Designed miniproteins, single chains. Designs and how they scored, part 58

Each design is a single chain, and the fold is of that chain. pLDDT is the mean over its residues in the fold that is shown.

## One batch from the design tools (miniprotein)

Design m2010
Fold by ESMFold2-Fast:
Structure m2010 (fold): chain A 79 residues (1-79)
Amino acid sequence: SKEELKEELERIKQEVLEIGERVRAGAPLEEVRARLNAVLSRLRDLMEKYYDVIDDEIKKILEEIEKRLREVGELIHAQ
């Protein structure tokens, strides 16, 4: 359902923030890459599973996740 998708996307959004915090704390790049790959795989699987309930509300959450992923990428580059 759309509500299940929203809950899963909010969990992903929080996981991306945690990954960013780990980068700032100097976590090993192998840890960061593994966690990012897991997030990206889960996000892809959710989009495939719930494609029929993706509306403007869900797209806004996806845009926020994309923004956070870009921020993490910038943090990794800065190291």
Scores: mean pLDDT 85

Design m2011
Fold by ESMFold2-Fast:
Order: sequence, then structure tokens, then C-alpha cells
Structure m2011 (fold): chain A 67 residues (1-67)
Amino acid sequence: MERALRIAERLLSLSDEELEELISKLTGEAAVVVRAVRDGHIRDAEALARGLLDRPDTIDALEEALA
């Protein structure tokens, strides 16, 4: 949970411009998640983190892109 929550909180703190830059570096499900945050479909960090728990590859891709 801790990793997923940290990633979720960071994504929700980014500007639209920073989210667009991340989308350009990501593919697959990770890119879909960042687009959903940018478009305002996801606004709750805890809910986003819970959604990521079953998706370790997506967590890893997001963590690498945010580094």
C-alpha cells in the first residue's frame, strides 16, 4: 500500500504540463492511469492507490517515470 499511495499522491500533486510529460514517457496501463488523473477522472489518492495494488507492473513503471 505505501508505494502505491506515495505514487498516487505524487501524481495528484503534478501540474497538467507535468502529467503530459509523463504520458509521453509511458505506455500501456501506466499511460492510461496518468491520462485519467490529467483529465480529472481520478481525484482521490487512496482510491487510486487501492486500484494500483493489483497492478505491480504499473506501479513499477510509474515509480521509474517519476524518478
Scores: mean pLDDT 80

Design m2012
Fold by ESMFold2-Fast:
Structure m2012 (fold): chain A 59 residues (1-59)
Amino acid sequence: MTEAQKKAYEELRKILDDPTMTADEFAKALAEIRKKYGLSRQELHDVLVKLGEEKAAEA
């Protein structure tokens, strides 16, 4: 991953760990993080895949 993807990963992890986060708020956060770090759709997808893998491993 790039440094931008790593930073996006850490921010998204914190958002996913918030039990009060709604689906709409999460969708807005994804769009904002993508723009903030200059990620392509593919680069954001790679971050989300890694987050999903780590969450599955913790379950």
Scores: mean pLDDT 77

Design m2013
Fold by ESMFold2-Fast:
Structure m2013 (fold): chain A 76 residues (1-76)
Amino acid sequence: SMEEELNKIKEIGKKKYEEGRRQLARDYGLTDEQIAAATSDRELVDALIAKAQERGDEKKVESLKLIKDYLDFEEK
């Protein structure tokens, strides 16, 4: 069915999206261990916030917290 086909496309798209976001996280300086632990966008944002705080990047921390607040709102 079209619904089943769309679900398969969404799953493949999610896998490619996950690969891309892990690469971006690595580029930002997260360790492979931190990336492996971040199985969701929320967990990735939490890891990025922690990394930005470690680096003293206050502007990045504030930006990421806004994204986290949005994700928390959408999960309700």
Scores: mean pLDDT 72

Design m2014
Fold by ESMFold2-Fast:
Structure m2014 (fold): chain A 62 residues (1-62)
Amino acid sequence: MSVEEAVRELIKLGKKYLEQERYEEAKKTFSAALALGEKNDLPKELIEEARKLLKEAEEKLK
């Protein structure tokens, strides 16, 4: 599996956690996707999607 594919799969998993209202798991999953994307210089669109979804999960935990 490529790093890009791994990040895309983490984004899918995090979205499933959001649908299940499992916001702490979603936050952790999106944080991992963002960190992996930034470390491996993945496309900006992917990094920004992960960042947006992370913020959404964080807002749900407030």
Scores: mean pLDDT 84

Design m2015
Fold by ESMFold2-Fast:
Structure m2015 (fold): chain A 123 residues (1-123)
Amino acid sequence: MISQKDLDKIRDAIQAFADAIKNNESQEVIDAKGSEAAGLVAEVIMRYLDNEEDRIKAINAAGEILLALRDALLDVKNGKMTKDEALAKVQAVADEQISKVSDKAKPVMQQIADVVLDVFKAF
C-alpha cells in the first residue's frame, strides 16, 4: 500500500494542477503543473512496484487517468459537461485503466485513482 505521506504528496501536486485550470492560468503553467503531478505519480509507482513491465503499464494507466481528469475539469469549467457527468467519465477511465494492470499493481492504481477522484470532487 502507498504510504499516507506519498498519497499527500501526489494529492498536493494533482490539486495544484486542478487549481491552475480553475484559476485560468496560462497553458504553460497548466502544462508545468500537469507534468509535475505526472512525474510525482510515476515516482511513487516506481517506489511501490519492482517489476519493469508492471511499472510501465501502471505509469501509462496513471497518465490516461490524469488526462481524463484534465479533460473533465476543462469540460466542467467551460460548461460542456455537468460535474456529475464528468465524474462518471473519470471514474469509467480509472476503472478501465485499473483493469489493464497486473493484480499486484491494482491496489497501487486504486489508491492513485482515489486521489484523482477526490481532487475532482473538491473542484
Scores: mean pLDDT 89

Design m2016
Fold by ESMFold2-Fast:
Structure m2016 (fold): chain A 64 residues (1-64)
Amino acid sequence: AVVFGPEVDGLSDEQLRALLESHDEATFVNVSSVAMSKIVSLAQQLGYRMEIDAENRSITITKP
């Protein structure tokens, strides 16, 4: 699986959307609350599956 960290915190919504669309499965770890919120919103808009692990501060986004 592709894993991304805090490097995505500086990405625009357009860049994050393109990143999500480019991968069948992507896991984001230790990202900011702002980035996490954007990722959740974009995944919902795209109809992708999401699994949140709040304890480990990670979210996994999977294409349907």
Scores: mean pLDDT 82

Design m2017
Fold by ESMFold2-Fast:
Structure m2017 (fold): chain A 92 residues (1-92)
Amino acid sequence: MREEHIRKAEEALKKGDLETAYEHLAKALDVPVEEVKELFKKAEKALELKELLEKNPEVPEEVKEELEKLIEEVQNWIAEQAKRLGVEVTAK
């Protein structure tokens, strides 16, 4: 069940069909598609800020704080979904 949705999401991503990919990931994780879209948006922003910090270590402290907040939000979302789905390694 979950594996089929992951496979279909990967196929959609390879084709550039982001909407279909998000729908299948949402079904695999049992969350609204809107949550998956927001997660990808936050992850993309975090990667952009990470690249900026690596290329320019003297960026303002506010940029570092923004990156840390985005990473925490993504990590917290993943942990919450794992708990909801009863994933063995992270279940409580």
Scores: mean pLDDT 70

Design m2018
Fold by ESMFold2-Fast:
Structure m2018 (fold): chain A 74 residues (1-74)
Amino acid sequence: MNSISKEEFERILKAIEASGGEVIEDDSVPGLIIVKLPHGYAAFIEKDGKVYGVGVAETLEEAIEMARKKAAEL
């Protein structure tokens, strides 16, 4: 599984927000960060100072469910 540092990911998120992208926080999954894309939602999980890519889903609810399953494996 490819992971990046939390610091590197935070720089990427700032660039996304500066470009008009939306970052969504959901506290139902620890460390969950969702980025709204034009055609979906990209989910990431922060754990132990690393950020893990979960995947892209068409709906917010699907993205949260994918992240929930991934968090259980970490």
Scores: mean pLDDT 77

Design m2019
Fold by ESMFold2-Fast:
Structure m2019 (fold): chain A 92 residues (1-92)
Amino acid sequence: MNAELAAAARQGVEEAEKLIKAAEENKALSEEEKKKVIEGLEEIKRLFEEAARAAEAGDLEAAKEKLRKGLEKAKKLGEEYPEAVEKVAEFL
């Protein structure tokens, strides 16, 4: 339902924000790892914000597409930088 989809997307935004902050504060990450992880998380956050907005507007197709893209990017980020993502996840 629209409210549940919007809530799920907003939760994704909050989790991405926590991971961005954890990455910024993590002194064990190299500057290159930090930059790539933060860039990826900011892109994921934006997609989830767009998904939440679409769901709130009643555009379920747009909301689902944006949520799917955000989840795919999160999966790829974890595959490409598994150690960096794991280090950041320790702060959650």
Scores: mean pLDDT 77

Design m2020
Fold by ESMFold2-Fast:
Structure m2020 (fold): chain A 70 residues (1-70)
Amino acid sequence: MSAATLAGLHDLVQAVKEEDEEGARKALESLLARGVPAELIVAALEAALPDLSERGQRIARELIAEARKR
């Protein structure tokens, strides 16, 4: 996995932890546009779920559903 992919996944998880829904969506779209597999994005979000607030978990689940549609 490239450093850029790891940084993008970190940015996505951090935005979700901060409850920044717009920032999280931008991070998701950037990862998908760069060809990062949806399964890898989903795995990163699912791994973060136990550490998230209720709102963070809602955002993460919405993004997981969106990634699975691609």
Scores: mean pLDDT 83

Design m2021
Fold by ESMFold2-Fast:
Formats: structure tokens, sequence, C-alpha cells
Structure m2021 (fold): chain A 70 residues (1-70)
């Protein structure tokens, strides 16, 4: 599969309301690529999952602020 760039991943996340940091996007891309190749360790997978959860948490906070403003 063709590799998605960091900038493209960040832009797509922002388009759906996720404020994804460059570091989180990099870990997600690297973790996914290594998992597909069978190279990811359990620790690397856990770190990737934690970064995804952190991004989801940021989205939840943003959604709450929007509801409070509306």
Amino acid sequence: MEELSLDELIAEAAAVGWNLTREAAELILEGARRELAGEATPEELEETVRRIAEAAGALAVLEEKIRAAE
C-alpha cells in the first residue's frame, strides 16, 4: 500500500474534527505500518493505542466546549 504522509494524516484528522499533533500522527503511521509488516512489538502497539486515545480525548474536550458555547 502507498504510504500516507504525516501532513495528509494530520489534515484528514483535522477535517473530521481531530486536533492531532504531529508526534501522535507520526506514531500512528509508524505503528500501523509496522503492524502490517508484522514488525510491531506489543509495547509499540500499546503506545500507538494510547496516542489514538489521547487524540480522541482531545476531540471530546473540543466537542464539550462547542456544546457549552452553543
Scores: mean pLDDT 62

Design m2022
Fold by ESMFold2-Fast:
Structure m2022 (fold): chain A 100 residues (1-100)
Amino acid sequence: SSAELQRQIALLREIFERTAARLRELAAKESPELLALVDELVAVFQRFEAGELSPEEARARVRALMERIAKLASPELLEEADKLGAAFAGILSLTEELQR
């Protein structure tokens, strides 16, 4: 099960990276503030991967950033942001399973 969890995490990382790139492109077209929030979201992921944030701390920061994005974003950007958030949530949950 450990090898399977690692494979699923790797697939979710690929989804996260592709979605983050698309989200940055959309945010750059809408506003500098949205682009900055997307970059902060990606930075939270990078800090989590570096072991600087617990899953609980990462979830709290993502939630706060997603609330701010939702207030500013177009429906198209919000749909892509929700996909990014879902991929990140999946990585957090599977990482917690792997650490058991």
Scores: mean pLDDT 87

Design m2023
Fold by ESMFold2-Fast:
Structure m2023 (fold): chain A 64 residues (1-64)
Amino acid sequence: SMEEVKKEIDELIKKLEEKAKTLPANDRAVYQDIIDYYKSLVDSTTDLKEKEAILKRLKEMLEA
């Protein structure tokens, strides 16, 4: 459901922000910009499939 996808995205963003804190300053800034970009996409996206695609990309980013 949309609510479940939103919860998973919110949890992943928290984990990504925590991961960003472990990076060197220059890498942290770039990583944070990417996080902020995806936050903006989530806010502007109303389609469930597009939100699921964002969720998948966030998972891949966390695992890298």
Scores: mean pLDDT 83

Design m2024
Fold by ESMFold2-Fast:
Structure m2024 (fold): chain A 87 residues (1-87)
Amino acid sequence: MVDKLEEQIKGKSLSEILLYLSELMRQGADVQQLGDLMRAVRRVKSPEDTAKFLSVVGEALRMKYLDGKSNQQVSDFLEQQAKKEEQ
């Protein structure tokens, strides 16, 4: 499972990975699915891209678990961050 996710992530830009995470969050992804994605990014992406991704994920997790934001609100935030990364 992890290796298949790593292949999916390997060819994606940081913006594309954030859009993928946004879609997972919209679908109600659990902590295990998020952990699997974080591990895949750490294994196949540069340290710089990994650090940027983990910073955004940290904000998303804060919104969901500390601030009580809905999956849709967290998904919208991640889509906005993906658009900023493209600029």
Scores: mean pLDDT 80

Design m2025
Fold by ESMFold2-Fast:
Structure m2025 (fold): chain A 79 residues (1-79)
Amino acid sequence: SDGEEAERLLRELVTRLSTAAASALFDLLGRISEMSLEEALAGVRALADRFGLSPEERELLERLVTLLHRHLEAQRAAS
């Protein structure tokens, strides 16, 4: 499922990220349900630039927020 894949990606990312970058990611994820996908992706790009993340880490972050955003939207649509 999108949620399970997002959790796996998050676990991988937190082993690679500094404490500050991980904190910023969790702040972004806490707001993701109030954001469009485009806003969430812009947030990821800003975070990647701010913390000097690799292209691979950026791609994992973009995948993570896309999966999580779809999962949360599906849950809201089911309500």
Scores: mean pLDDT 82

Design m2026
Fold by ESMFold2-Fast:
Structure m2026 (fold): chain A 100 residues (1-100)
Amino acid sequence: APTPEQQAIAEIIGRLNRIAALVEELAQETDPLKQSTLLASILAELSEMYLLARKHNLSPEVQKLIDDFIKTVQQHLLNRDYDGALQTIANTQRRLQELQ
């Protein structure tokens, strides 16, 4: 059976998949109101990932990976660098999968 840490990491990977879909939608959205709604949804998912890592007392390595991810992806989103955001998500997913 998966450990509680392995299950929490799997849930975080699921949230990263959701964030990727939202970023792809945001990259193609031209309506400023819909862009704001999508960005708010992405930020909410990032907050949930941060809280999930703390709630389940994930390893310091995993917590640092999530913290670094959140900072990096927020910087890309602020710069409207959606390709950079998607690359950061993909890299973080691969690293988390290696830690399962």
Scores: mean pLDDT 89

Design m2027
Fold by ESMFold2-Fast:
Formats: C-alpha cells, sequence, structure tokens
Structure m2027 (fold): chain A 89 residues (1-89)
C-alpha cells in the first residue's frame, strides 16, 4: 500500500513536470513569458485543483494544457485514494 502511494506520487510529479515544460514551450511561442518555475507552480496548482491566482495561460494551447493538468491531478488523487482504501482492507 505504501509503495503504491509512493508510486502514484512519483507518476504525478513526472506528469506535472512534463506538462509544465510543454506549457512553457507553447506559451513562449505566443508571447506569454512563463519561465519553467512559474509554469511548474501553475501546473502543480492546477493539477491539485487549486485555482491559480498568479498565472493564467493566454493561448488556446496553454488553456488545453491547463485542462490536461487538471485531469492528471484528478487521476493521481484517484490512484492515491484507491491505494489508501486497499491499505484499510
Amino acid sequence: AEEEIEEARKLFEEEVRRLAEELVRKEEKYGAELDLEGAEVLARETAEGVEPGLVEPQTPEGKELKERLREAGRRAREMIREAEERRRE
């Protein structure tokens, strides 16, 4: 159970990082200057279901990535929840 929770967290962190890198690339192309650190914060907040207060994607591609990040966070939470439920059984 603990190993499953740790694995789910690692997958979540890797997915957030990959999507943050893609977000920086797409936003920079269209004049929204997000550095990697800012994009990672935005990605993490979006994936965790927190409304980002500081950085909002300005491009259609960035907005699509924000939705993908939100979905990735939802899946990660579900995996952690399932692993926790298995530990209780």
Scores: mean pLDDT 64

Design m2028
Fold by ESMFold2-Fast:
Structure m2028 (fold): chain A 93 residues (1-93)
Amino acid sequence: SLLAEYEEEIRELAERLVKEVPSFVELVEKLGISPETLLELFVTEAALRVLTGMSAEEAVEELSLRYLGEPLPPELKERMVRLVEMQAKLLGE
């Protein structure tokens, strides 16, 4: 199901963000939440922007610059965009 694919990708991308994006780790530590929870909140905020007419690429770019202070590496950005599109479908019913 789309939900099962979404949950698996959240786990895998959160693991990679912890290993490869120091600013993501800093935000996890600052907020005191799990990497998976932070990623889901980020993806959900981006998906809500997509539902109001923003592209997934624009939403990911704006939120990564705002919260992390830097753009994501290209491969991780592509995976984040995919998750945002999946979440927008799940939220859009």
Scores: mean pLDDT 87

Design m2029
Fold by ESMFold2-Fast:
Structure m2029 (fold): chain A 108 residues (1-108)
Amino acid sequence: MEKEKLLEELAKAIEELDEEGAIEALEKLEKLGVKLEEIKKAILPVVEKKMKEYLEKAKSIKDVAQYVAERLRLIGAKLSIEYAKNYEELKEGIRLFIETVKDVESRV
């Protein structure tokens, strides 16, 4: 697959909360030697949009401690993606982000 198609597949997988699809696309991008900064540029707008959406949804969590924990996890997961220095860190950041979004969805 071409680089542009893989970047689009990765962004779509994150939007759809498809962890397996996101990791598969990222591994293919790694094999092509795509620069981390190019990947981040493609996915950060989607991550930022989802983070803002789920920060708003998290406000409906009635348990104050749980609300604070989920808010911090959402922000932390986004920052893990933004500050990832290698593909391994980026994979873990994406997994953490999708898992955190799903956890918020299960609590609202």
Scores: mean pLDDT 85

Design m2030
Fold by ESMFold2-Fast:
Structure m2030 (fold): chain A 70 residues (1-70)
Amino acid sequence: MEEIEEELKEFESNREKTIAELPQIRPFVDFVLKRGGVELLEEKFKQGVANGQMTDEQREAIEALIAEAK
C-alpha cells in the first residue's frame, strides 16, 4: 500500500508537469469547448491521435479534462 501512495504522488506530479510543458492545451481546450462543446474537443483530439501527433500521456490528460467538462 505504501508503494501505491508513491505512485499516486508521482502520477499527480507528472500530470502537472505535462500541463506546465503544454500551457497552450488549457486555453485551446477551453476555446474548443465554448465553440462546440465536449464533442468537438473529443473529435479534434481523436484526429490528432490518428495522425500520430499525440502521446498516450497527452491523450490521457485531455480525456481527464473532457470528463471534468461533463
Scores: mean pLDDT 62

Design m2031
Fold by ESMFold2-Fast:
Structure m2031 (fold): chain A 68 residues (1-68)
Amino acid sequence: SAIEQRIQQLQQEIAELEAEIKALENAVLLRILRTGETEVPKEVREKIEELEQKIKQLREEIERLQKL
């Protein structure tokens, strides 16, 4: 069904966004290990927050579709 296809697309998009967050977190960890700088750059923090907000919106859309 169209609903099942949309849910699958949303789940894939969430997985891709979660992978982006993981890559950013790993990059920060490697930077800390290499430089000793413990502060996370503001741009990285803001990007992670943006990605987390998008994931939240997509999860809410899935929940709406599952109720149909």
Scores: mean pLDDT 87

Design m2032
Fold by ESMFold2-Fast:
Parts: C-alpha cells; structure tokens; sequence
Structure m2032 (fold): chain A 72 residues (1-72)
C-alpha cells in the first residue's frame, strides 16, 4: 500500500540521518522536513543535508525525500 511504502521510505531516511548526524542535527532535519511539508519549499532542508552529509548520503537522502513528497 501507499502507506506501507511511505513508512519504509521514512524509515530509510531516518536511518541515514540517525547513522550520520548527532541527535541535535536529526531534530533540526526533522523540523526542516516538517517546514518543507507545510510550505512546499525544499530548499532549507536540502541545504541542511548538503552541509551535514557526504555527497553519496546527501544524494540518497534527497532521492528518498523526493519519493516521500510524491507519495504524500
């Protein structure tokens, strides 16, 4: 189902964030993602990921976020 797919994508995104960021940075990322969902502006969240993740981690996280936004 769409709900099951969304849960899996969110779980994978959270794994990337938790494995590579401090708890404070994870909390900031969640707040920025929530802002993106409210405003439709991905830029602050994307910029945060780019600054705090490696290129490969950033690309994977961004792909997951784009999929999440499409399914929402």
Amino acid sequence: SSSDQLRRLVGRLMDILQDNLSQEQVDQAIALLQQTLETGDLTPFEDFLRKNLSKSQYEEALRLVEEILRLR
Scores: mean pLDDT 86

Design m2033
Fold by ESMFold2-Fast:
Structure m2033 (fold): chain A 91 residues (1-91)
Amino acid sequence: MSEQEKRELQLNVLYISIESTLFVVERIAEKKGKDNPEIEEALKRIKELYKRFKAIYEEVKKKGYVSDKQLEEVKKIAVEISELERKILEL
C-alpha cells in the first residue's frame, strides 16, 4: 500500500468518526440544548470545526491527494470534537 493510500484510509476513518460524533451531538442538542446553553455552545464549536474539516476534505477530493499537514489538522479537529462530545455527555 502506498503512503498516499495509507493517508487516505486514515482520513476516511477520521471522516466516519467526525460525522458520527456530529450526528450524536445534534440529537442530544435537539433533546437537551434548549435547557442547557453549554450544549448549544459546544455544538456551535463542533460545527465550526466540522466546516474546517469539510474544507480540507473537499480540497483532498478535488486534488486526489492528502498531505501530512492536512491529515494532522484533521486529527487535531477530531480530537477537539471528541473532547467536546465527552463534555456534552457529562452534562
Scores: mean pLDDT 84

Design m2034
Fold by ESMFold2-Fast:
Structure m2034 (fold): chain A 106 residues (1-106)
Amino acid sequence: NDTINSIIAAVNNGEIDKAYSLLKTYVSNGGDLSEAINSIGNKAKKLSNVRDLLEKVVSDPSLQSEDAYAALGQLYKLMLRPDEAVKVYNEGLKKFPDSKLLKANK
């Protein structure tokens, strides 16, 4: 997917605002947010850049999803920041209270 590859390139360059704008356009055009998040997580070079992008995603009402909160929480665990992971899962559960994904990962 050319658009997802462009988002990954922006993340790898530290161009987080560009990556966010490309991701928002991709989802607005019917792109799968979960597919994009999984590809970014698997192919990006720096976890801190992925974190910065995912923090923008969970703060955007048009992009908020249980998958985005789960990915951000898991990323904080990988960064050895478990307190931040718990906060992310709890914020996700406030917006998606029936999410099995977020309950299983807190």
Scores: mean pLDDT 85

Design m2035
Fold by ESMFold2-Fast:
Structure m2035 (fold): chain A 97 residues (1-97)
Amino acid sequence: SHVLEKLKKLAKEGRFEEALKLARENNFHPELIEGLEAALEVSKDPQNAAAVKKAIESATKLYKKGLYKETEILFEAIETAAGISRASIEASVRNSV
């Protein structure tokens, strides 16, 4: 999907407000929107453990639904916003399933 590729690029670039607008305009899953909102909060305060947890929980919900491309967008967003490794994020999601 062209829109999913654009969302992934925006997440990688830390452009979370633009990613949120695009996700909302295209009526993406509520969990993706909530995860991007949490990533935006983390980008403003990377020490906000509650926002990091919320973003990971949103990614876990998408993963359980088999929405792997949307889950990957949140992995990019969390890695970019929090500076935590992709491997650590993926392990947290898999251990929650």
Scores: mean pLDDT 86

Design m2036
Fold by ESMFold2-Fast:
Structure m2036 (fold): chain A 64 residues (1-64)
Amino acid sequence: MVAELLAELSRLRAEAVALGDEAVVARVDQILTDLFRRRPSAQELREAAAEIRRLVEEARRRQA
């Protein structure tokens, strides 16, 4: 559950890096930094994963 959400966030960040879009990587890192500044809840982890996934998918579509 939480470990699975943390793994998902790690995979999404790796996908952002693989896209080579520095602005997307910077935004993802900002979201993760703000999220982990305190102990996040499972809901906060899910919301962060959804936001990052949206950013990665939008960037991927623009680069396609």
Scores: mean pLDDT 80

Design m2037
Fold by ESMFold2-Fast:
Structure m2037 (fold): chain A 71 residues (1-71)
Amino acid sequence: SSSENDILTETARRLAELGAGSEDSLTVIRILNAISNKDEEKAVEYARELNLSEEKREEAVELAREAVRKV
């Protein structure tokens, strides 16, 4: 639905703001797919694979959890 697409688009934008760049593009896609499937465990696992600092990675994990709850 449009609301799901809005959540996925916003999540991708916020992950990019945290520093997820071209090197993380496949991992970001995996996170978004896990969120769309309401799979919080996988969304969190993929967020922890992002090439970010520990602080930004934990922010990405919380963002993924929040997004799963909204979808």
Scores: mean pLDDT 85

Design m2038
Fold by ESMFold2-Fast:
Structure m2038 (fold): chain A 91 residues (1-91)
Amino acid sequence: MKYKVTLTLKGIPPEDAEKAAKIAREIAKEFTGKEPEVEVNKETGEVTVTFEAESEELAKGLGEAIGFNTKVMIKEETGVEPEVKVEVKEI
């Protein structure tokens, strides 16, 4: 049984969106050991990161850890604190 984790970062200025996406990708890769899917919408200020996990507990734990670390790093690097939404779905 596999779980899909979707992290949505909101409130990112268009000029910081690519930097935020790079930070999110690097952090997700570090925690999962795998390349995540990353989607950037500069017009809405949203960055979406998607990855898979092998259990619900792992999916929730990774989502929380990646979400928190990504939020902290984006704030340190850009001065902007994004809103983070984590969704876990069974696939």
Scores: mean pLDDT 83

Design m2039
Fold by ESMFold2-Fast:
Structure m2039 (fold): chain A 85 residues (1-85)
Amino acid sequence: AEERIRELAEEAGLSEEQKERLLELYRTLVEQALRYAAGVEEVSEEEVERARAREPEFLELVKNTPEELLRKVLEIAREAVEAEL
């Protein structure tokens, strides 16, 4: 799945820095989706604070990703999550 994100970045003509940001966005989306699908209803205060600390970084990744690329990353992340379920 990460290889598909790299291929997408190559096709879009992204720099290595932009490719790494796209991979980070993908990894974050998959982690969030898998955690949600696992039904983790009880979260420690430490986990909540960790998630809050990461939220600004995630929002910046979303803002700095073109809409078309964001849609394709979301599609690949969804397919990866569905394959794990």
Scores: mean pLDDT 68

Design m2040
Fold by ESMFold2-Fast:
Structure m2040 (fold): chain A 79 residues (1-79)
Amino acid sequence: MLEKLKKTDIDKLEKEYNIKLSGLERDVFKLVVEGYSFNEIADKLGLSVSTVQGILNGILDKLGLKSIDELHELALKFS
């Protein structure tokens, strides 16, 4: 089981990478790292799956990452 990310972990990541995530990007980031599927994230946030994918791509671009696997690896360093 992946440990649940705290708000402070995302705040540390933002400071380290000199980026800012929107509220929706933070919510999507947390749920992806916690292992929720795109369908579950879409349902939880009241969004479409395609919208969740678009938000995730924005997060990856801001962090300079290429895949969800790299995002999980990065999150483990800040958990």
Scores: mean pLDDT 76

Design m2041
Fold by ESMFold2-Fast:
Structure m2041 (fold): chain A 76 residues (1-76)
Amino acid sequence: SMAEEEEIRRQIERARELVAEGRASADPVEAEILIGSAETNLTMLLWLLRKTNAPADIIEEVQRALDEARRAAAAV
């Protein structure tokens, strides 16, 4: 439903905000915790969406956000 898609979009947005905050942090430990939290949250969301057979486009959007978080984590 559109309401479920809006909730997923909010979760993706929150994870991207954590990545942005981590990238902006002058503290490498804080950066690792923030980016790591985003990666964990997106991994769990992706698992849930795959388990519930969510539409492929939504799964792909979450996967792209997760790939972005993983690239950020590798750069810390």
Scores: mean pLDDT 87

Design m2042
Fold by ESMFold2-Fast:
Structure m2042 (fold): chain A 82 residues (1-82)
Amino acid sequence: SEIEEAKKALKEWLGEEPTDEQVERFLELAQEVLDLARKLIEEGKVELARELGAKLMEKLQKAKTIEEMIEILEETKRELEK
């Protein structure tokens, strides 16, 4: 299960087990961000997509809670939306 694999990875990363609802929200936002980044690349804005992706990964590495990771993805989604 994608949810079970993500839950395990997030637990290993953060040290605490997220709820299924938190994992589902995280995966939903991650997919939305990925889809927006793909659209940006398709529009020829490859360097901008790369810069935003690198910034996202840096922020996620510094996150201490699943709530912080979700907030980071929501902020990144807003930056990618027109």
Scores: mean pLDDT 82

Design m2043
Fold by ESMFold2-Fast:
Structure m2043 (fold): chain A 88 residues (1-88)
Amino acid sequence: MTEAEKAAIKAALEKEAGVQLPDAFVDALVYAAQGSVERAKAILQDLQAGKTAEEIGKKFKLGQEAVERLKPYEGIKLPQPAQAVAVP
């Protein structure tokens, strides 16, 4: 993967999360997603929803190495983008 491709994936994931992400976390997501940005976003959302790396591994059929790389990020609480709440 080129540095430009990695930067583009990081930018896409940061837009999804609404915050800057550590490079190591982006690397773990890209590894688990096999370079798919859309799959990496889905894994990020599941981690933010409080799913374990083991559950994500079963859902996405990840290898043990990918599961282990995601474990440090279980329960990660990233700020959600401000959403319009139901206000009359």
Scores: mean pLDDT 72

Design m2044
Fold by ESMFold2-Fast:
Structure m2044 (fold): chain A 68 residues (1-68)
Amino acid sequence: MELPTITLEVTRAPVSEEEWREIEKKVREAKPGDTLTVRVSDHEELLRLVKILQDKGLQVRDLTLRDL
């Protein structure tokens, strides 16, 4: 069986609780082959996004991280 993967593009920037809720929803709705462009305030938020994807059976194949 093919292991589903996605690309995750992350920018480190301040994220409000409302923005975080929208980001989490976007990540939960991700499908194999998607490219997700999201912002995170810290490494804990990044790890949480990766965990949501893994819980869905999606592996992060390509991760791009940039600072503002």
Scores: mean pLDDT 77

